# Designed miniproteins, single chains, part 9

Each design is a single chain, and the fold is of that chain. pLDDT is the mean over its residues in the fold that is shown.

## One batch from the design tools (miniprotein)

Design m302
Fold by ESMFold2-Fast:
Formats: sequence, structure tokens, C-alpha cells
Structure m302 (fold): chain A 55 residues (1-55)
Amino acid sequence: MDETVTIEEIEEILKSVSDNPLIQELLELLRERFPNGVLTVSEYAEVVKELLEKQ
């Protein structure tokens, strides 16, 4: 996908590199905000920034 990603792709990538509990929180936020399971790379980056800032 050129500028869109699926939550499934994000889950696969993140789980391959880390078992951090924040990954579960991130995935839950993504599923809540994008119930169709698809989002843009920019939207993904924004959610990650929000999660990191809340820490």
C-alpha cells in the first residue's frame, strides 16, 4: 500500500520487534479509532506520538 497500512500489518511488524505492553495499548487505540482496520501512515504516526506523549 502506498500511503495506507492495515492494523494487521502493524501488529505483525511490532510483535516481531518487541513484546512491550505499549504495543497492546497502541493496537487497542488503533482498533478504536479505525474500526475498518485501515489507516494512513500519517494517522499511524499521530497515534504513536499521542501514546508516547501520554507516557
Scores: mean pLDDT 75

Design m303
Fold by ESMFold2-Fast:
Structure m303 (fold): chain A 66 residues (1-66)
Amino acid sequence: MKLSKEEIEREVLVALGHMYMALADLLLSQGKVEEARELYEKAAELFEEAGDEEGAEEARRRAEEL
């Protein structure tokens, strides 16, 4: 079983989106609200590029709630 280059690129974008969300959660726990918001926004962009609408909506929702 082998992924195409395009599928690998999409999986990398999803992984980066999750990493940005995790980092945003960490910064939020430290009171760095503005930095956390920027990372949630970046995560939303990455999920959108990957076609992960649910991930993009969750990331945008978290940014809006700050």
Scores: mean pLDDT 81

Design m304
Fold by ESMFold2-Fast:
Structure m304 (fold): chain A 55 residues (1-55)
Amino acid sequence: GKEEHIKRVKESGEEHLKLSIENAKEGGASQEDIEKAKEEGKKELEERIEEELKK
């Protein structure tokens, strides 16, 4: 049901966030920039999951 869909969205979002953070590290981003990117990405993912649940 909806739970499987939410799980898929979360997994895809986590994979995208991981790739984005890894790319930032490879690009020479500061620890502070990486931490900010993690916080923002996590918040965006939570909002996306919330939106899917609101349907």
Scores: mean pLDDT 80

Design m305
Fold by ESMFold2-Fast:
Structure m305 (fold): chain A 60 residues (1-60)
Amino acid sequence: MAVEALPEELKKLIGEALEEAGWNVEKAREIALERSKSYSEEDQKKLEEALEEIETMFLG
């Protein structure tokens, strides 16, 4: 899974975004993407792919 291949910093970012969003996946995605704007484009792509996997896991 793309989530498993993420750097620890990006995994932490996703976890913090999910907690802040009260586990609302759409809100967590918005928070994570906003906070990742200072990251490289490659890290932003990896984060986006991981968020898509999380959405699939939660929404089916």
Scores: mean pLDDT 74

Design m306
Fold by ESMFold2-Fast:
Formats: C-alpha cells, sequence, structure tokens
Structure m306 (fold): chain A 78 residues (1-78)
C-alpha cells in the first residue's frame, strides 16, 4: 500500500507525463524536505512504479492509466 506522500508524488509525476522531475523539484512542489522525497522515491523505484533518469531525476515507469489506478486505490485507504 502506498503512503499519502507517495500518492502525492505520483500525482505530480502524472501531471508531467514523460518528464523526469528532480528530487529538488518534487520537494519544492510538495513542500517536503529532499530527504523525505528521496526516501519515498527509492521505495517507489524498488516497486517498479518510478524509474530514475540519469541527470534528470525520476519519472513514471507505469502507463498513465496504471498510475491513476494506484492513486485511486491509495486514496481509498488514506
Amino acid sequence: MLSPTEIRILEVLLANPGRALSVAELAERLNLSRGVVSAHLRRLEELGIVERVPGRGYRLALSEEQARALIEEGRKYS
């Protein structure tokens, strides 16, 4: 199950389809520390939900449809 913070990360990435966002950009948009965002991104990468793009940051590894399904599921339990 995804945390509320991980759902918010996915929402930001889904709003920027095909674009990699840096840890700094995600931290600023979510009003969180870079350390907190980085820890959640590592977990999402281990789950195959996001992928690291060298020199750019992180992007969705899932389709937009799959990402929306995960967000809806996560919101039911928050």
Scores: mean pLDDT 82

Design m307
Fold by ESMFold2-Fast:
Structure m307 (fold): chain A 68 residues (1-68)
Amino acid sequence: SAEEILEGIEHALELAKEAEDEELVKRAQELRKQAIRASENKDSKALMEIAIETGKLTEEAKKRIAEK
């Protein structure tokens, strides 16, 4: 659901902030804006793509945190 995707993005944003990676924070914020728009437009394809990108971002953020 769009709510689950938005929750995933908020989690990714928190991890990006913990990683202190400004680029990851910016990407998470951009994904959040895209997810809200896709949800408003009922764009299921965009929501699926956003979910995949959110997963990748979460993995990258976890990697950066581990490297600290």
Scores: mean pLDDT 85

Design m308
Fold by ESMFold2-Fast:
Structure m308 (fold): chain A 90 residues (1-90)
Amino acid sequence: SRLEELLERLAELARRLEADPDDPEVRAEAERLLAELRELLEELAKEVPKEEALKEILALDSRESVAKTAEQADTLKLLEMLVQLRLRRA
């Protein structure tokens, strides 16, 4: 899916940023991909039920701190959290 492709590209850029956080080309590429991801997540937030996104987040990270943050979030924020958790596992 488009989301999986963006997540793979972001994971690669995250590793490159960890190696050289001051690389302006890597930072610029990351900003472009984050903008593209934001647009995709905004589109998905219109179609994905909040409860489904919450269930997927809790399946990836069941800690109470994550659950409390997720319960207060809107659908877009939940999808952002899901992306962050998936990137940490990549």
Scores: mean pLDDT 75

Design m309
Fold by ESMFold2-Fast:
Structure m309 (fold): chain A 66 residues (1-66)
Amino acid sequence: SREEQLARARALLEADPTAQIIVGEKGVLVLSRQGAAHVEFDSREEARRLAEEFKAEYPGAILRED
């Protein structure tokens, strides 16, 4: 499940390097013109770590916190 969520999020970032990466209390939302993908986490801290990893890999992406 989480592996599928991560794969979908990465696919959106690959297709749209300027997509938004949004950190929330229960996960990371990747929002692009091609669609949306949510990676669920139990804490904002865990979500923030993944969002920072995505931003490092896709520096054109827009990182936001909810």
Scores: mean pLDDT 83

Design m310
Fold by ESMFold2-Fast:
Structure m310 (fold): chain A 105 residues (1-105)
Amino acid sequence: GSSVEAVRRLAERGDVVGAALVLAGQAMTTSLLLVRKYGKKVAIGVRSSGGDPKASALLEQAYKFAENLAKESGGELKVIEVDAGDPAEIAEAAEEIEKLYEELS
């Protein structure tokens, strides 16, 4: 199944930690594909603006991964900020990553 569908289902259950885990994986995978497969000088980072501490920590791991890829490529880091306490914002971030991947790949 798509990462967007998985994030949406977890968010609908109020599982912000599970949703953040899948979102973090989506952001890291998308950034790897853009930089390593498509040779683009752009990575996508998801950054927590607050909320659940465990969900925030998962997003910050993905953010640091994307920041390092952007530095290695000499490229841009596109940042999506998310309230890790808000399931709707986590789901919207997954949709925005998919849209950016379609636009940038």
Scores: mean pLDDT 86

Design m311
Fold by ESMFold2-Fast:
Parts: C-alpha cells; sequence; structure tokens
Structure m311 (fold): chain A 67 residues (1-67)
C-alpha cells in the first residue's frame, strides 16, 4: 500500500503526500498510531493521488499497474 501511494505521488508531482507518508510510517513504527489508522490514512492518500492522476490525463489502466 505505502509503495503504491509513493509511486503515484511521484507520478503526479505531489511531494507533500510523499512527506506525509514518511511521517505516517514513522508514527506507526513508534507506536503513536495504530495499524488501522496508518492503513486508513494511506488509503485516503492513494485516493487523492488517483484523482490527481486522472485529472492530469493518466489512464485508469496505468494507475492499476502501480497498485
Amino acid sequence: LKEAVIKLAKLVGDEQLIKEVEELEKLYKEGKISEEEYNEALKRGLGMAKKKALAQGISEEEIKKIE
């Protein structure tokens, strides 16, 4: 999941999302957030990155290959 979010964020040029994912991973590893909260945050980030990719003309087929 994390890998897919980072790859899509790079594809759409969303450097803020990459930093947010790295911070979320650190919080999860430090036990400050649950695995459930971490995964839900990653899923939200993935959804936002997908919407941006589609808006930039990247096909659903190409997005699926990254997931």
Scores: mean pLDDT 79

Design m312
Fold by ESMFold2-Fast:
Structure m312 (fold): chain A 58 residues (1-58)
Amino acid sequence: SKEERQRRALIIAAETQALMAQGQAELTRKSNPAEGPKADAEAAAIVARNQALAEAAR
């Protein structure tokens, strides 16, 4: 159905955002180690938020 397609798209978008945030934090940690902890904390918050969105959409 249209609703099932929309839910699946939202889940994919949320999972993609979480993966991108983790990748960005890894790049920051490698290029500027001093910003690593801050980047990791920001990525963790984005991951948690997007995981909650994906679970809510299931």
Scores: mean pLDDT 85

Design m313
Fold by ESMFold2-Fast:
Structure m313 (fold): chain A 75 residues (1-75)
Amino acid sequence: SMEEQLEQLAETLRSLGASEEEVERAVELARKLLAIEEQIAADPSLLNDPAVQAEIAALLKEIREIGEKALARKE
């Protein structure tokens, strides 16, 4: 389920040493990705929109950077 996936993301980031603010931000970004996925399920042509592709890429990049920063602090 969506909520189970978001909880797994939160637990993973906490285990990497992410702050609660970073966890909340990553969950917010992940919710936006899931909303886009729902829109694409309703209208698959959105996958061919460069603006949609760029938004997905930007959201994924920010989530990755949150994880990388948390991991770097644990080192």
Scores: mean pLDDT 83

Design m314
Fold by ESMFold2-Fast:
Structure m314 (fold): chain A 60 residues (1-60)
Amino acid sequence: SSMEERRKRLTEAIIRDLLAVGEISEEEAAAMTEEDLSKMLSELLTRAVDAAIAREEARK
């Protein structure tokens, strides 16, 4: 479907952006699936939230 194709293209674009900012290697980017990306983004979000909480606590 057109939706499936669009989702695949967006997944590929996000992977390219992660490679460009150095978050993943070229080898990781080539092997990465939508499922792998989803898991990685979830882990990045958790780390970002934890870092924000730690920063807020240190500021008090």
Scores: mean pLDDT 78

Design m315
Fold by ESMFold2-Fast:
Structure m315 (fold): chain A 64 residues (1-64)
Amino acid sequence: TLDPARRAGLAARAQGLAAYNAGDYATAAAKFEEAARHFEAAGDLAGAEEARALAEEARKKAGE
């Protein structure tokens, strides 16, 4: 059973990856930031750090 906050983080990360694959990097960055906040709430610091790294990568591409 997943913690509700961790489940929310995984859902936001999945939405971010879908947006990233569609070339919507601005939406991807926003969703990865949402995922990071949820992972922090769940105590998943590694998941939060990974999500922030993905958000940073998406932001660098957001001009497309």
Scores: mean pLDDT 84

Design m316
Fold by ESMFold2-Fast:
Structure m316 (fold): chain A 81 residues (1-81)
Amino acid sequence: AERLLEAARRLAEVLGEPRVEEHVAKAVEALEAGDLESANRHLGEARRAIAEALAANPAALEAALPHAEEVDREWAALVAA
């Protein structure tokens, strides 16, 4: 979870969108509680925040991409555990 939260924090900083980190943190809390439906909802909210931030600043895509990929990798690993 620490690597996922760090990746989400960096992504939020690059995008200037704190909602990304907030929603990923809530998704992790829900997953740790065994609530996969809430976890997926919060992750969906994070993805929406990313899309909105990129729509407002498309130039951020190249800088954001490695952190977004790390969030996806760490999330997949956490769900598979």
Scores: mean pLDDT 84

Design m317
Fold by ESMFold2-Fast:
Structure m317 (fold): chain A 63 residues (1-63)
Amino acid sequence: AAYMRAMGYNPSQAQINAWIAQLDRNGDGTISAAEQARIIRAWDVNGDGTIGPAEMNRFINAI
């Protein structure tokens, strides 16, 4: 999506699906793609929108 390009961050579809599955632990679809992006930005210490897969997984496990 355009916002991923703007952030210099382009994860694979498989990575996105894995993150969504971990974020939606209840399986009720409470987390939208927009909400996921906001949460990711909050955890982006650099503020450049670039988060590695390891950082993403740690962040998701913390939720």
Scores: mean pLDDT 52

Design m318
Fold by ESMFold2-Fast:
Structure m318 (fold): chain A 83 residues (1-83)
Amino acid sequence: SSAIEAHMQELLKAIEDEYKKTKDEKTYLFNLNIVRLWALSERQGLSPQEILARIAQLKKEVEEGMSLAELRERNAELDKELG
């Protein structure tokens, strides 16, 4: 959906603008992963409950010690899936 893509691009720009101010790479990569995971899940036709469960799982993995390298890899994979 062009609407999903437009909203994703708006959110990604806001995240980039915040990173330029904070230089907090972990928060930056985490937020990129959430936005891309949301957009991909919406495109796949998942329910709001399923989308929230996917986001909650990502949050749990980050809290349990997911590395910056793993966040970068997951972000690149989600970006590739989105085209």
Scores: mean pLDDT 87

Design m319
Fold by ESMFold2-Fast:
Structure m319 (fold): chain A 61 residues (1-61)
Amino acid sequence: SEEERRRIEKEIEELREEARRYEEEAEKALAAGDRKRASELMARAVGMELRAIGLEVDLEL
């Protein structure tokens, strides 16, 4: 439905915005020499991006 598509589009935007925040935190951690934290934050960002891609597949319907 139209309402459902709009909700999914908003969720995709929110997930990508959250992923970007995790990426920014990971870059800061890496700059500070904290490789372990940077890797953890990057894994979170990747997870959010993969979820957003999955929702985009739903929108292809």
Scores: mean pLDDT 86

Design m320
Fold by ESMFold2-Fast:
Structure m320 (fold): chain A 88 residues (1-88)
Amino acid sequence: MAKEELEKLAAEVDPSNTAARDAIRQLAERVEELIKVIKEKGIDSPEAQRLLSRIVGLILQIAVEGGPELARKALDIVNKAIEEAKKK
C-alpha cells in the first residue's frame, strides 16, 4: 500500500531532517485521500484535481528539504498508487 511504502521511505530519512520526514508523512495522508477520491469520483473530479495539486506541492517540498533523489522515490510510489487506483 502506498501509505506503508511512504512511511517506510520516511523512516529511511535522517531523523534530524524533520521537514523532509513530515512532508513525506503528509504526502502519505494526501495520497490515501486521493486513492479514495479516484475510486469514488474519478481522477477527473474537482476533488481529485485539488488533491493532485497538493501532492505536487508536497513532492516539491520533499525535493527542497530532502533532495531530488528522495523526491523521485516518493513520486514513483505516488505514480504507482494512482495507476493502481485507476484499475477496475
Scores: mean pLDDT 84

Design m321
Fold by ESMFold2-Fast:
Structure m321 (fold): chain A 88 residues (1-88)
Amino acid sequence: AVAAALAAGVAALAAGRITIKHGEGEALKKGIAAALLGIGAIFLAELGRAEEAAREALGGAEVALKGAKTPLGKAFAALALALAAAAL
């Protein structure tokens, strides 16, 4: 559970960073939000709070999916969503 939540947080952070790199305006804002939620998920997972980490990663994945403009960004966001669901 903790490992899956950590992986979900990392995937959400990656999706957020890709969205930031290729985003502008609202997409950039969503990429930043997704990256911050991914970082929060990683921090919570490190504290052993797997369910809370999974919920943060889920939020980050959803925001990244809405902001992502590239197939790679969408793929990482989808991976984060799947991993967060598996961690819950």
Scores: mean pLDDT 76

Design m322
Fold by ESMFold2-Fast:
Structure m322 (fold): chain A 65 residues (1-65)
Amino acid sequence: TTKLVAGALEAIGIALDLGVDAKVRIRDGVIEIYFLNSDEEKAKKFEEEVKKYAEKLGIEVKFYY
C-alpha cells in the first residue's frame, strides 16, 4: 500500500538525518525497524519522530533493538 511505502521511506529519511543505523522492512502490513549499532539517545529520538509520523498516517510500526 502507498501509505506503508511512504512511511518506510520517511523512516529511512529520518534515520539518515539523525545519523541512526537501522534496517527498515515492510512485513505483513507493518513497518519493522531494526536498530544496528546506534547511539541510544539518537535511537530514542528516531523512535519518537517515526512514531509521530506513523500515528499521523494511521500505520503500525514495530521497533526491534
Scores: mean pLDDT 80

Design m323
Fold by ESMFold2-Fast:
Structure m323 (fold): chain A 100 residues (1-100)
Amino acid sequence: SVTQSPASVTVPVGSPVTITQTASTPDDHMSWLHQRPGEPPVVLIENGTVRAPGVSSRIVGSGSGTTYQLTLTSLQPSDAGLYLAQSSQGVFGQGTTLTV
């Protein structure tokens, strides 16, 4: 199973936020995805910690084994939307809705 926390969060521009994924089994190939309203999802982080090409250095993936975190260090309005943790087996967490 894949669990995300929090389910929703509202954070002011310039503040940090951390989203946590917990899985029942270790997964070194989990991904973080971001979907803005009306847009397709885009990959931010691969293999738990590897930033995808073109993704801002404000966006940091960390963790190992069963627990991974996505940290946005200084929120911009463009960071708003749905964040999804995806396992290597294609299982999604329930998502985190971020309002900025």
Scores: mean pLDDT 84

Design m324
Fold by ESMFold2-Fast:
Structure m324 (fold): chain A 60 residues (1-60)
Amino acid sequence: GKEEIEKELYEVLVEGWKLKGASEEEAEDLAKAILDSFLEAGLDLEKALENAKKEVASLK
């Protein structure tokens, strides 16, 4: 459901920020802020997740 997509998106965003050199706390704060902004903007979370996964893959 939507909650599962939100959780996966959060986890992918945290991983992405950690790969960019953020600390665990910074990555979690940034991921939460980004997820909240996506929810407030009414963005397609499945597309946001696909884009986040693509970015993480490019960093590895």
Scores: mean pLDDT 84

Design m325
Fold by ESMFold2-Fast:
Structure m325 (fold): chain A 106 residues (1-106)
Amino acid sequence: MEDIEKLKEVAKKLIEVAKRAIENAGGSPDVQRELARELRKAAEELRKVINESKNLTDEQVTAASRAIAALERMARLLEQGTPENREEVVKAAKEAIDAAKKLLEL
């Protein structure tokens, strides 16, 4: 129960950061670098929850792994800072949000 609550809290935070990435995908390089750090931090926090939790289902681990991959892809695209990457950042953010929503439903 505690592990599931922790996972859901991280999932909610992840959705917030991903939404901010969508809003700021075309922002200044400084804003993009800060968002990349926040996205990587969210991915690391989710990895820690998975590694420390003993009661997660295979479905929860799979959804979390997909969210982590999408967050890391967004961070990499934002670090590159090219306008052409905006659509790819939005797509990755939607994938992360969908994976996080699935975690909240499990």
Scores: mean pLDDT 77

Design m326
Fold by ESMFold2-Fast:
Structure m326 (fold): chain A 58 residues (1-58)
Amino acid sequence: KAVAKAIKDLSPELPDMIPLKKGDIVEGEKYENYVEGENVKTGEKGKVPMEYVEVESE
């Protein structure tokens, strides 16, 4: 299980991406180029590109 923190805001450009606000926590699984999981604050599930998050644990 990965825990990732948003380092900047994300407005989704793809249908499977979720919106982020800086400081939001995403819990899920880490892949090479993205994290797929749930935004703990909003409950939204989807993909987040690695450039938008700092992975705190795996």
Scores: mean pLDDT 79

Design m327
Fold by ESMFold2-Fast:
Structure m327 (fold): chain A 62 residues (1-62)
Amino acid sequence: DEEKLEEIKKLMENGEFVSLTEEAKKIIRELLLEINGDEKATEEEVERLEEEAKEAQKKKKE
């Protein structure tokens, strides 16, 4: 689902991924798993998104 991918990208860019509920993060993870078809690749993508969001949040704090 390309539309959902675009939403995930936008959340990551805005640093809002860190602010998501655990339920919302689970949904994003499941969506990425559906797209990638590989659990390892999905976990790596989720970790990358968390790092990006964490950096964006640090930038916002300053």
Scores: mean pLDDT 67

Design m328
Fold by ESMFold2-Fast:
Structure m328 (fold): chain A 58 residues (1-58)
Amino acid sequence: APPAVRAKTLDEAIDYIAEQIKAGKKPEIDKLIEGVREGHPGTAELMEEIVKRAEEKV
């Protein structure tokens, strides 16, 4: 069975990022992802996918 905790965390992250985009905070999110990419490229790529899905929900 897939880990339910990861699915719930992903939905919460998408919802939170959608709220931030609506508040006009997308440039701050882009800068945060750029910083994460230096240490954790896989995490940065996952965050980019979350932002993409959040934009589809907005």
Scores: mean pLDDT 74

Design m329
Fold by ESMFold2-Fast:
Structure m329 (fold): chain A 113 residues (1-113)
Amino acid sequence: MIKLTESGGGTFAEGSSLRLSATFSGGDWTAVGWWRQAPGQDPVAVAVITADGSATAYDPAVRGRWTISLDKAKKTAYLEMRDLRREDTATYYAVAITDEGTYFGEGVEVRVV
């Protein structure tokens, strides 16, 4: 069973930057990333990195603005969110993708004012 430990979130000024982090333990994964949830909607992927770090994928709305990275030794992923916009206000879930299914963390709230 994959255990996700998430950190980050809070209230941030428009134009500022933040970093979300998540540590993945208890099993193997094929990819990890962050998924955004707007109120009343299903979570959608915004940034993903493969377990070997060889490939990344980004939602067009964040491409070139945000960066996902993986510290393999620490089993920790980072999402660096630069140039925050009010539209980035959402709950962000760290996600582990495995051959047996997808595991979501509890989520962190990010509010841009």
Scores: mean pLDDT 83

Design m330
Fold by ESMFold2-Fast:
Structure m330 (fold): chain A 117 residues (1-117)
Amino acid sequence: SKEALLAAGGGAAAAGMRRERAPVKIDTFTVEDENGKVVLTAVLREDGTLRLAITGIDGKLPSPEAARKLVEEVLKKYPDVKKLEITDTPANRAVREAIEEVAKKYGVEVVEDPRSR
């Protein structure tokens, strides 16, 4: 608690405020499309931010449909998530738009490159 941190001293108080820790949960989701296997890695952080990485096989871009299915599955599993951070996702406007559309449907804010093209 805040009072316990204050009683413990300055170092404990600073750490309790906003120290970046290891993610609270890591999970993986997989779908197959006609281009092969697509994997989504989800990292839930202590602040309620869900970090996503979507990877197609052999450097291929995942289909927008595969991205929609994967993001929808992860958001169903983590309904308390309010913020999505997209990391290590191949640069494809259609895939990014698909992710943003699903996030909007679930009322989740997307934090990615603010420049949309």
Scores: mean pLDDT 65

Design m331
Fold by ESMFold2-Fast:
Structure m331 (fold): chain A 92 residues (1-92)
Amino acid sequence: SKELAEELANMLTSLAKEGAKISVEARGGEVFIRVSGLSNHQLIGLVLQLIGLDLDGLEIEVKIEGDTVSIRVGGLSEEEAKELAERLKKAA
């Protein structure tokens, strides 16, 4: 949804301003987001925000490894995934 895209973009913009390194890629109906260089405080904050998201029929998978959070967004069309990825790349 547009609201989920806006919330994700706002989260990534905030983290990028705090020095986090962000990469975004679209593949098929999925968007892959990697956020690295997170402090423990930033990592906890990001995870809590992700738990609070209204998925609106979308699938979200979150993986945590050290200072890195990997987010997969699924349930999109190929076109929707490309549009979401482009929006998120501009936010980072």
Scores: mean pLDDT 81

Design m332
Fold by ESMFold2-Fast:
Structure m332 (fold): chain A 74 residues (1-74)
Amino acid sequence: MESLKEEAEKYEKKAEELQKQIDRARTVMDESVALQPEHAEEIRAAGDDYISQLEKEANEFKEKAEKLREEVEK
């Protein structure tokens, strides 16, 4: 039980770390667009692709953590 809980916490931590990275990427993208509005489309396209990849990874870890939590509670 404790081992599964520790594993769930590990995945939750990974998802949280990825979420912080997403938040930072969004801030950097917005700042970059403000500084270089002529390159806004290029900056947003690159940022959106990167954020989408991180969101996919974060969601995978969140789902794994949630399933492990449910298993421990039952």
Scores: mean pLDDT 81

Design m333
Fold by ESMFold2-Fast:
Formats: sequence, structure tokens, C-alpha cells
Structure m333 (fold): chain A 73 residues (1-73)
Amino acid sequence: SSLEQAAAALRQRAAELRAQAAALRAQAAALLKSSNPADQARGKQLLLEAEILEGVAALLEAMADWLERIAKK
């Protein structure tokens, strides 16, 4: 059904966002080990960006779950 296709698309997008967040967290971890204040500030920005992406991914996953439940009725 179109709802199941939409749910699959949302899950794919959520997985992409989680992968992006993981990459940003890895970059942030490296920057936060630096003694350079500019690197530390950049690392903190990347952590915030990762948290936002993870939050959006969780919302997309919740929407996909809801669409799948409706599609099965």
C-alpha cells in the first residue's frame, strides 16, 4: 500500500539521519580532545547537530510505526 511505502521511506530517511549523527559524534569526539578552543567550540556544535538529527530520526520512526499500524487495518 502507499502507506507502507511511505513508512519504508520514512524509515530509510531516519536511518540516513542516524548515520549522519553518528559521523558528527565521531568528528565531535576528535575535536573535543583538542586543546584548541575553536576546535572545542566546533565539537560542541557538531554534538548539538547530531542530537537534532537523532531527534528528527526518532520522530520519523514514530510516524512510520503509526502508518504501518494504519496500513494493516
Scores: mean pLDDT 91

Design m334
Fold by ESMFold2-Fast:
Structure m334 (fold): chain A 105 residues (1-105)
Amino acid sequence: DPSLQALIANLTRESLEALLDEIRETLDSLLNSDDPEAQEKARELIRLMEELLALMRAKDAEGILKMAPEDSRLSLLTLGILVLNDEETLARLEALLAEAKERLK
């Protein structure tokens, strides 16, 4: 896929770390809020993270791309992890998901 190859060519481990940091900041902001709407947005983001991680483990790049309208940043991050085989960023994303799920208990 020429469009996928062009997207991949512009991905670096540093850009994936920056995307992960943006996602962390968004989750922290939502989880630190006493607003029920913010808490619901945090649950939706966690659900999307779980779905995208499942697609990534299945190596379903097309499935990840179809999720882009829900969260383009998360979709690009998970696609990048898959394409670059970035085990370290994957471990950090999985740790972030686990921490966020504990905070919602």
Scores: mean pLDDT 81

Design m335
Fold by ESMFold2-Fast:
Formats: sequence, C-alpha cells, structure tokens
Structure m335 (fold): chain A 54 residues (1-54)
Amino acid sequence: SNEKIREATIEMFRLLAETVDRVLELRRQGASEEEIDRVLEEGHKRAQEILDEI
C-alpha cells in the first residue's frame, strides 16, 4: 500500500543517516576498511528487511 511504502521510505532514510554517521565515526577512529565494510553490510541487510515488509 502507499502508506507502507511511505513508512518504509522514512525508515530507509533514517537507517541511511545512522549508517553514514557510524561510518564517519569509525573513520575518525582510524578503523579498518574491513570494519567499515561490515557496517555497510549490516546496513544493507537491514535495508533489505525493511523492503521485504512492503
């Protein structure tokens, strides 16, 4: 439904913002590219879960 799509879109933007903030913090701490990739993989998985609920 249009409402489910709207809510999922908002949740996706929130997830994106949180993931970006986490990546930027890891980079400030000198984290490895492997650690950053893991965070991005977690974000991708959560995004897929949100999309699967539509």
Scores: mean pLDDT 86

Design m336
Fold by ESMFold2-Fast:
Structure m336 (fold): chain A 65 residues (1-65)
Amino acid sequence: SEAEKLTALGNEYYKAGDYEKAIALYKEAGKLGSVEGAINAAKLAAEAKKYELADEFRLLAIELK
């Protein structure tokens, strides 16, 4: 699915150290229903001190499960 492809691409950018691109891809994957994408977006947003955004994606991950 598109969500799975975006999550996989986000994982590649995260491994490469491009955290801004990884966050953007995980956000899109989460919005398309990827639990993994939502969880990873929340973690990276929290690391970037974007706590409101991190909380939004934590709630999305819970709703998708």
Scores: mean pLDDT 77

Design m337
Fold by ESMFold2-Fast:
Structure m337 (fold): chain A 103 residues (1-103)
Amino acid sequence: SLTLSFQLSGVAAADASIVWERQRPGEPEEAVAALSPDGTSTAYAPEVQGRATISRDVAANTAYLDLRDLEPEDSAVYYARATGPDGRTQWRSAGTEVTVAPR
């Protein structure tokens, strides 16, 4: 399993919508998981449905993506994006390269 984290600065995790995106080589960026600003709604891309969990820790001010049962197709650069309560101000992580060995 894989856990990705993004520690927020300048915005409270409790007030932000969180999206985890990935970009595979030669492919466009795709959203894989989303968490609503109130934390009550989650959405997942079909490719990760049932094996991904998006969460936030309000005390640590950190967003997480847990991904289990890794497949070669999960090899990508992963980014977290937080959108503030104004719906405009955004924070993006530096990107984490994930490599899963080919079958």
Scores: mean pLDDT 81

Design m338
Fold by ESMFold2-Fast:
Structure m338 (fold): chain A 80 residues (1-80)
Amino acid sequence: AAEEEELAKRLKEKLEEQIEEALKLYEEGKVEEAIRKLEETIGLAGIYKGIGKITGDKAVEKAAEEVLDRAEKLLKELKA
């Protein structure tokens, strides 16, 4: 449905923006804020992945998995 398609698009754009913002926070030395942003992004990506599974949209599900993988790897790096 159009509502689900629009929501998925907004979530993807927001998730990508949050990762970029987290990287900029890390560059500025705001490590705790960067970690918080990544944890928030991981939560949202989980919701996005769930939507993809419910709607049967494999592209949405895979996009969410890519965001989750990227955000998790960055989070581990920032906590190391």
Scores: mean pLDDT 78

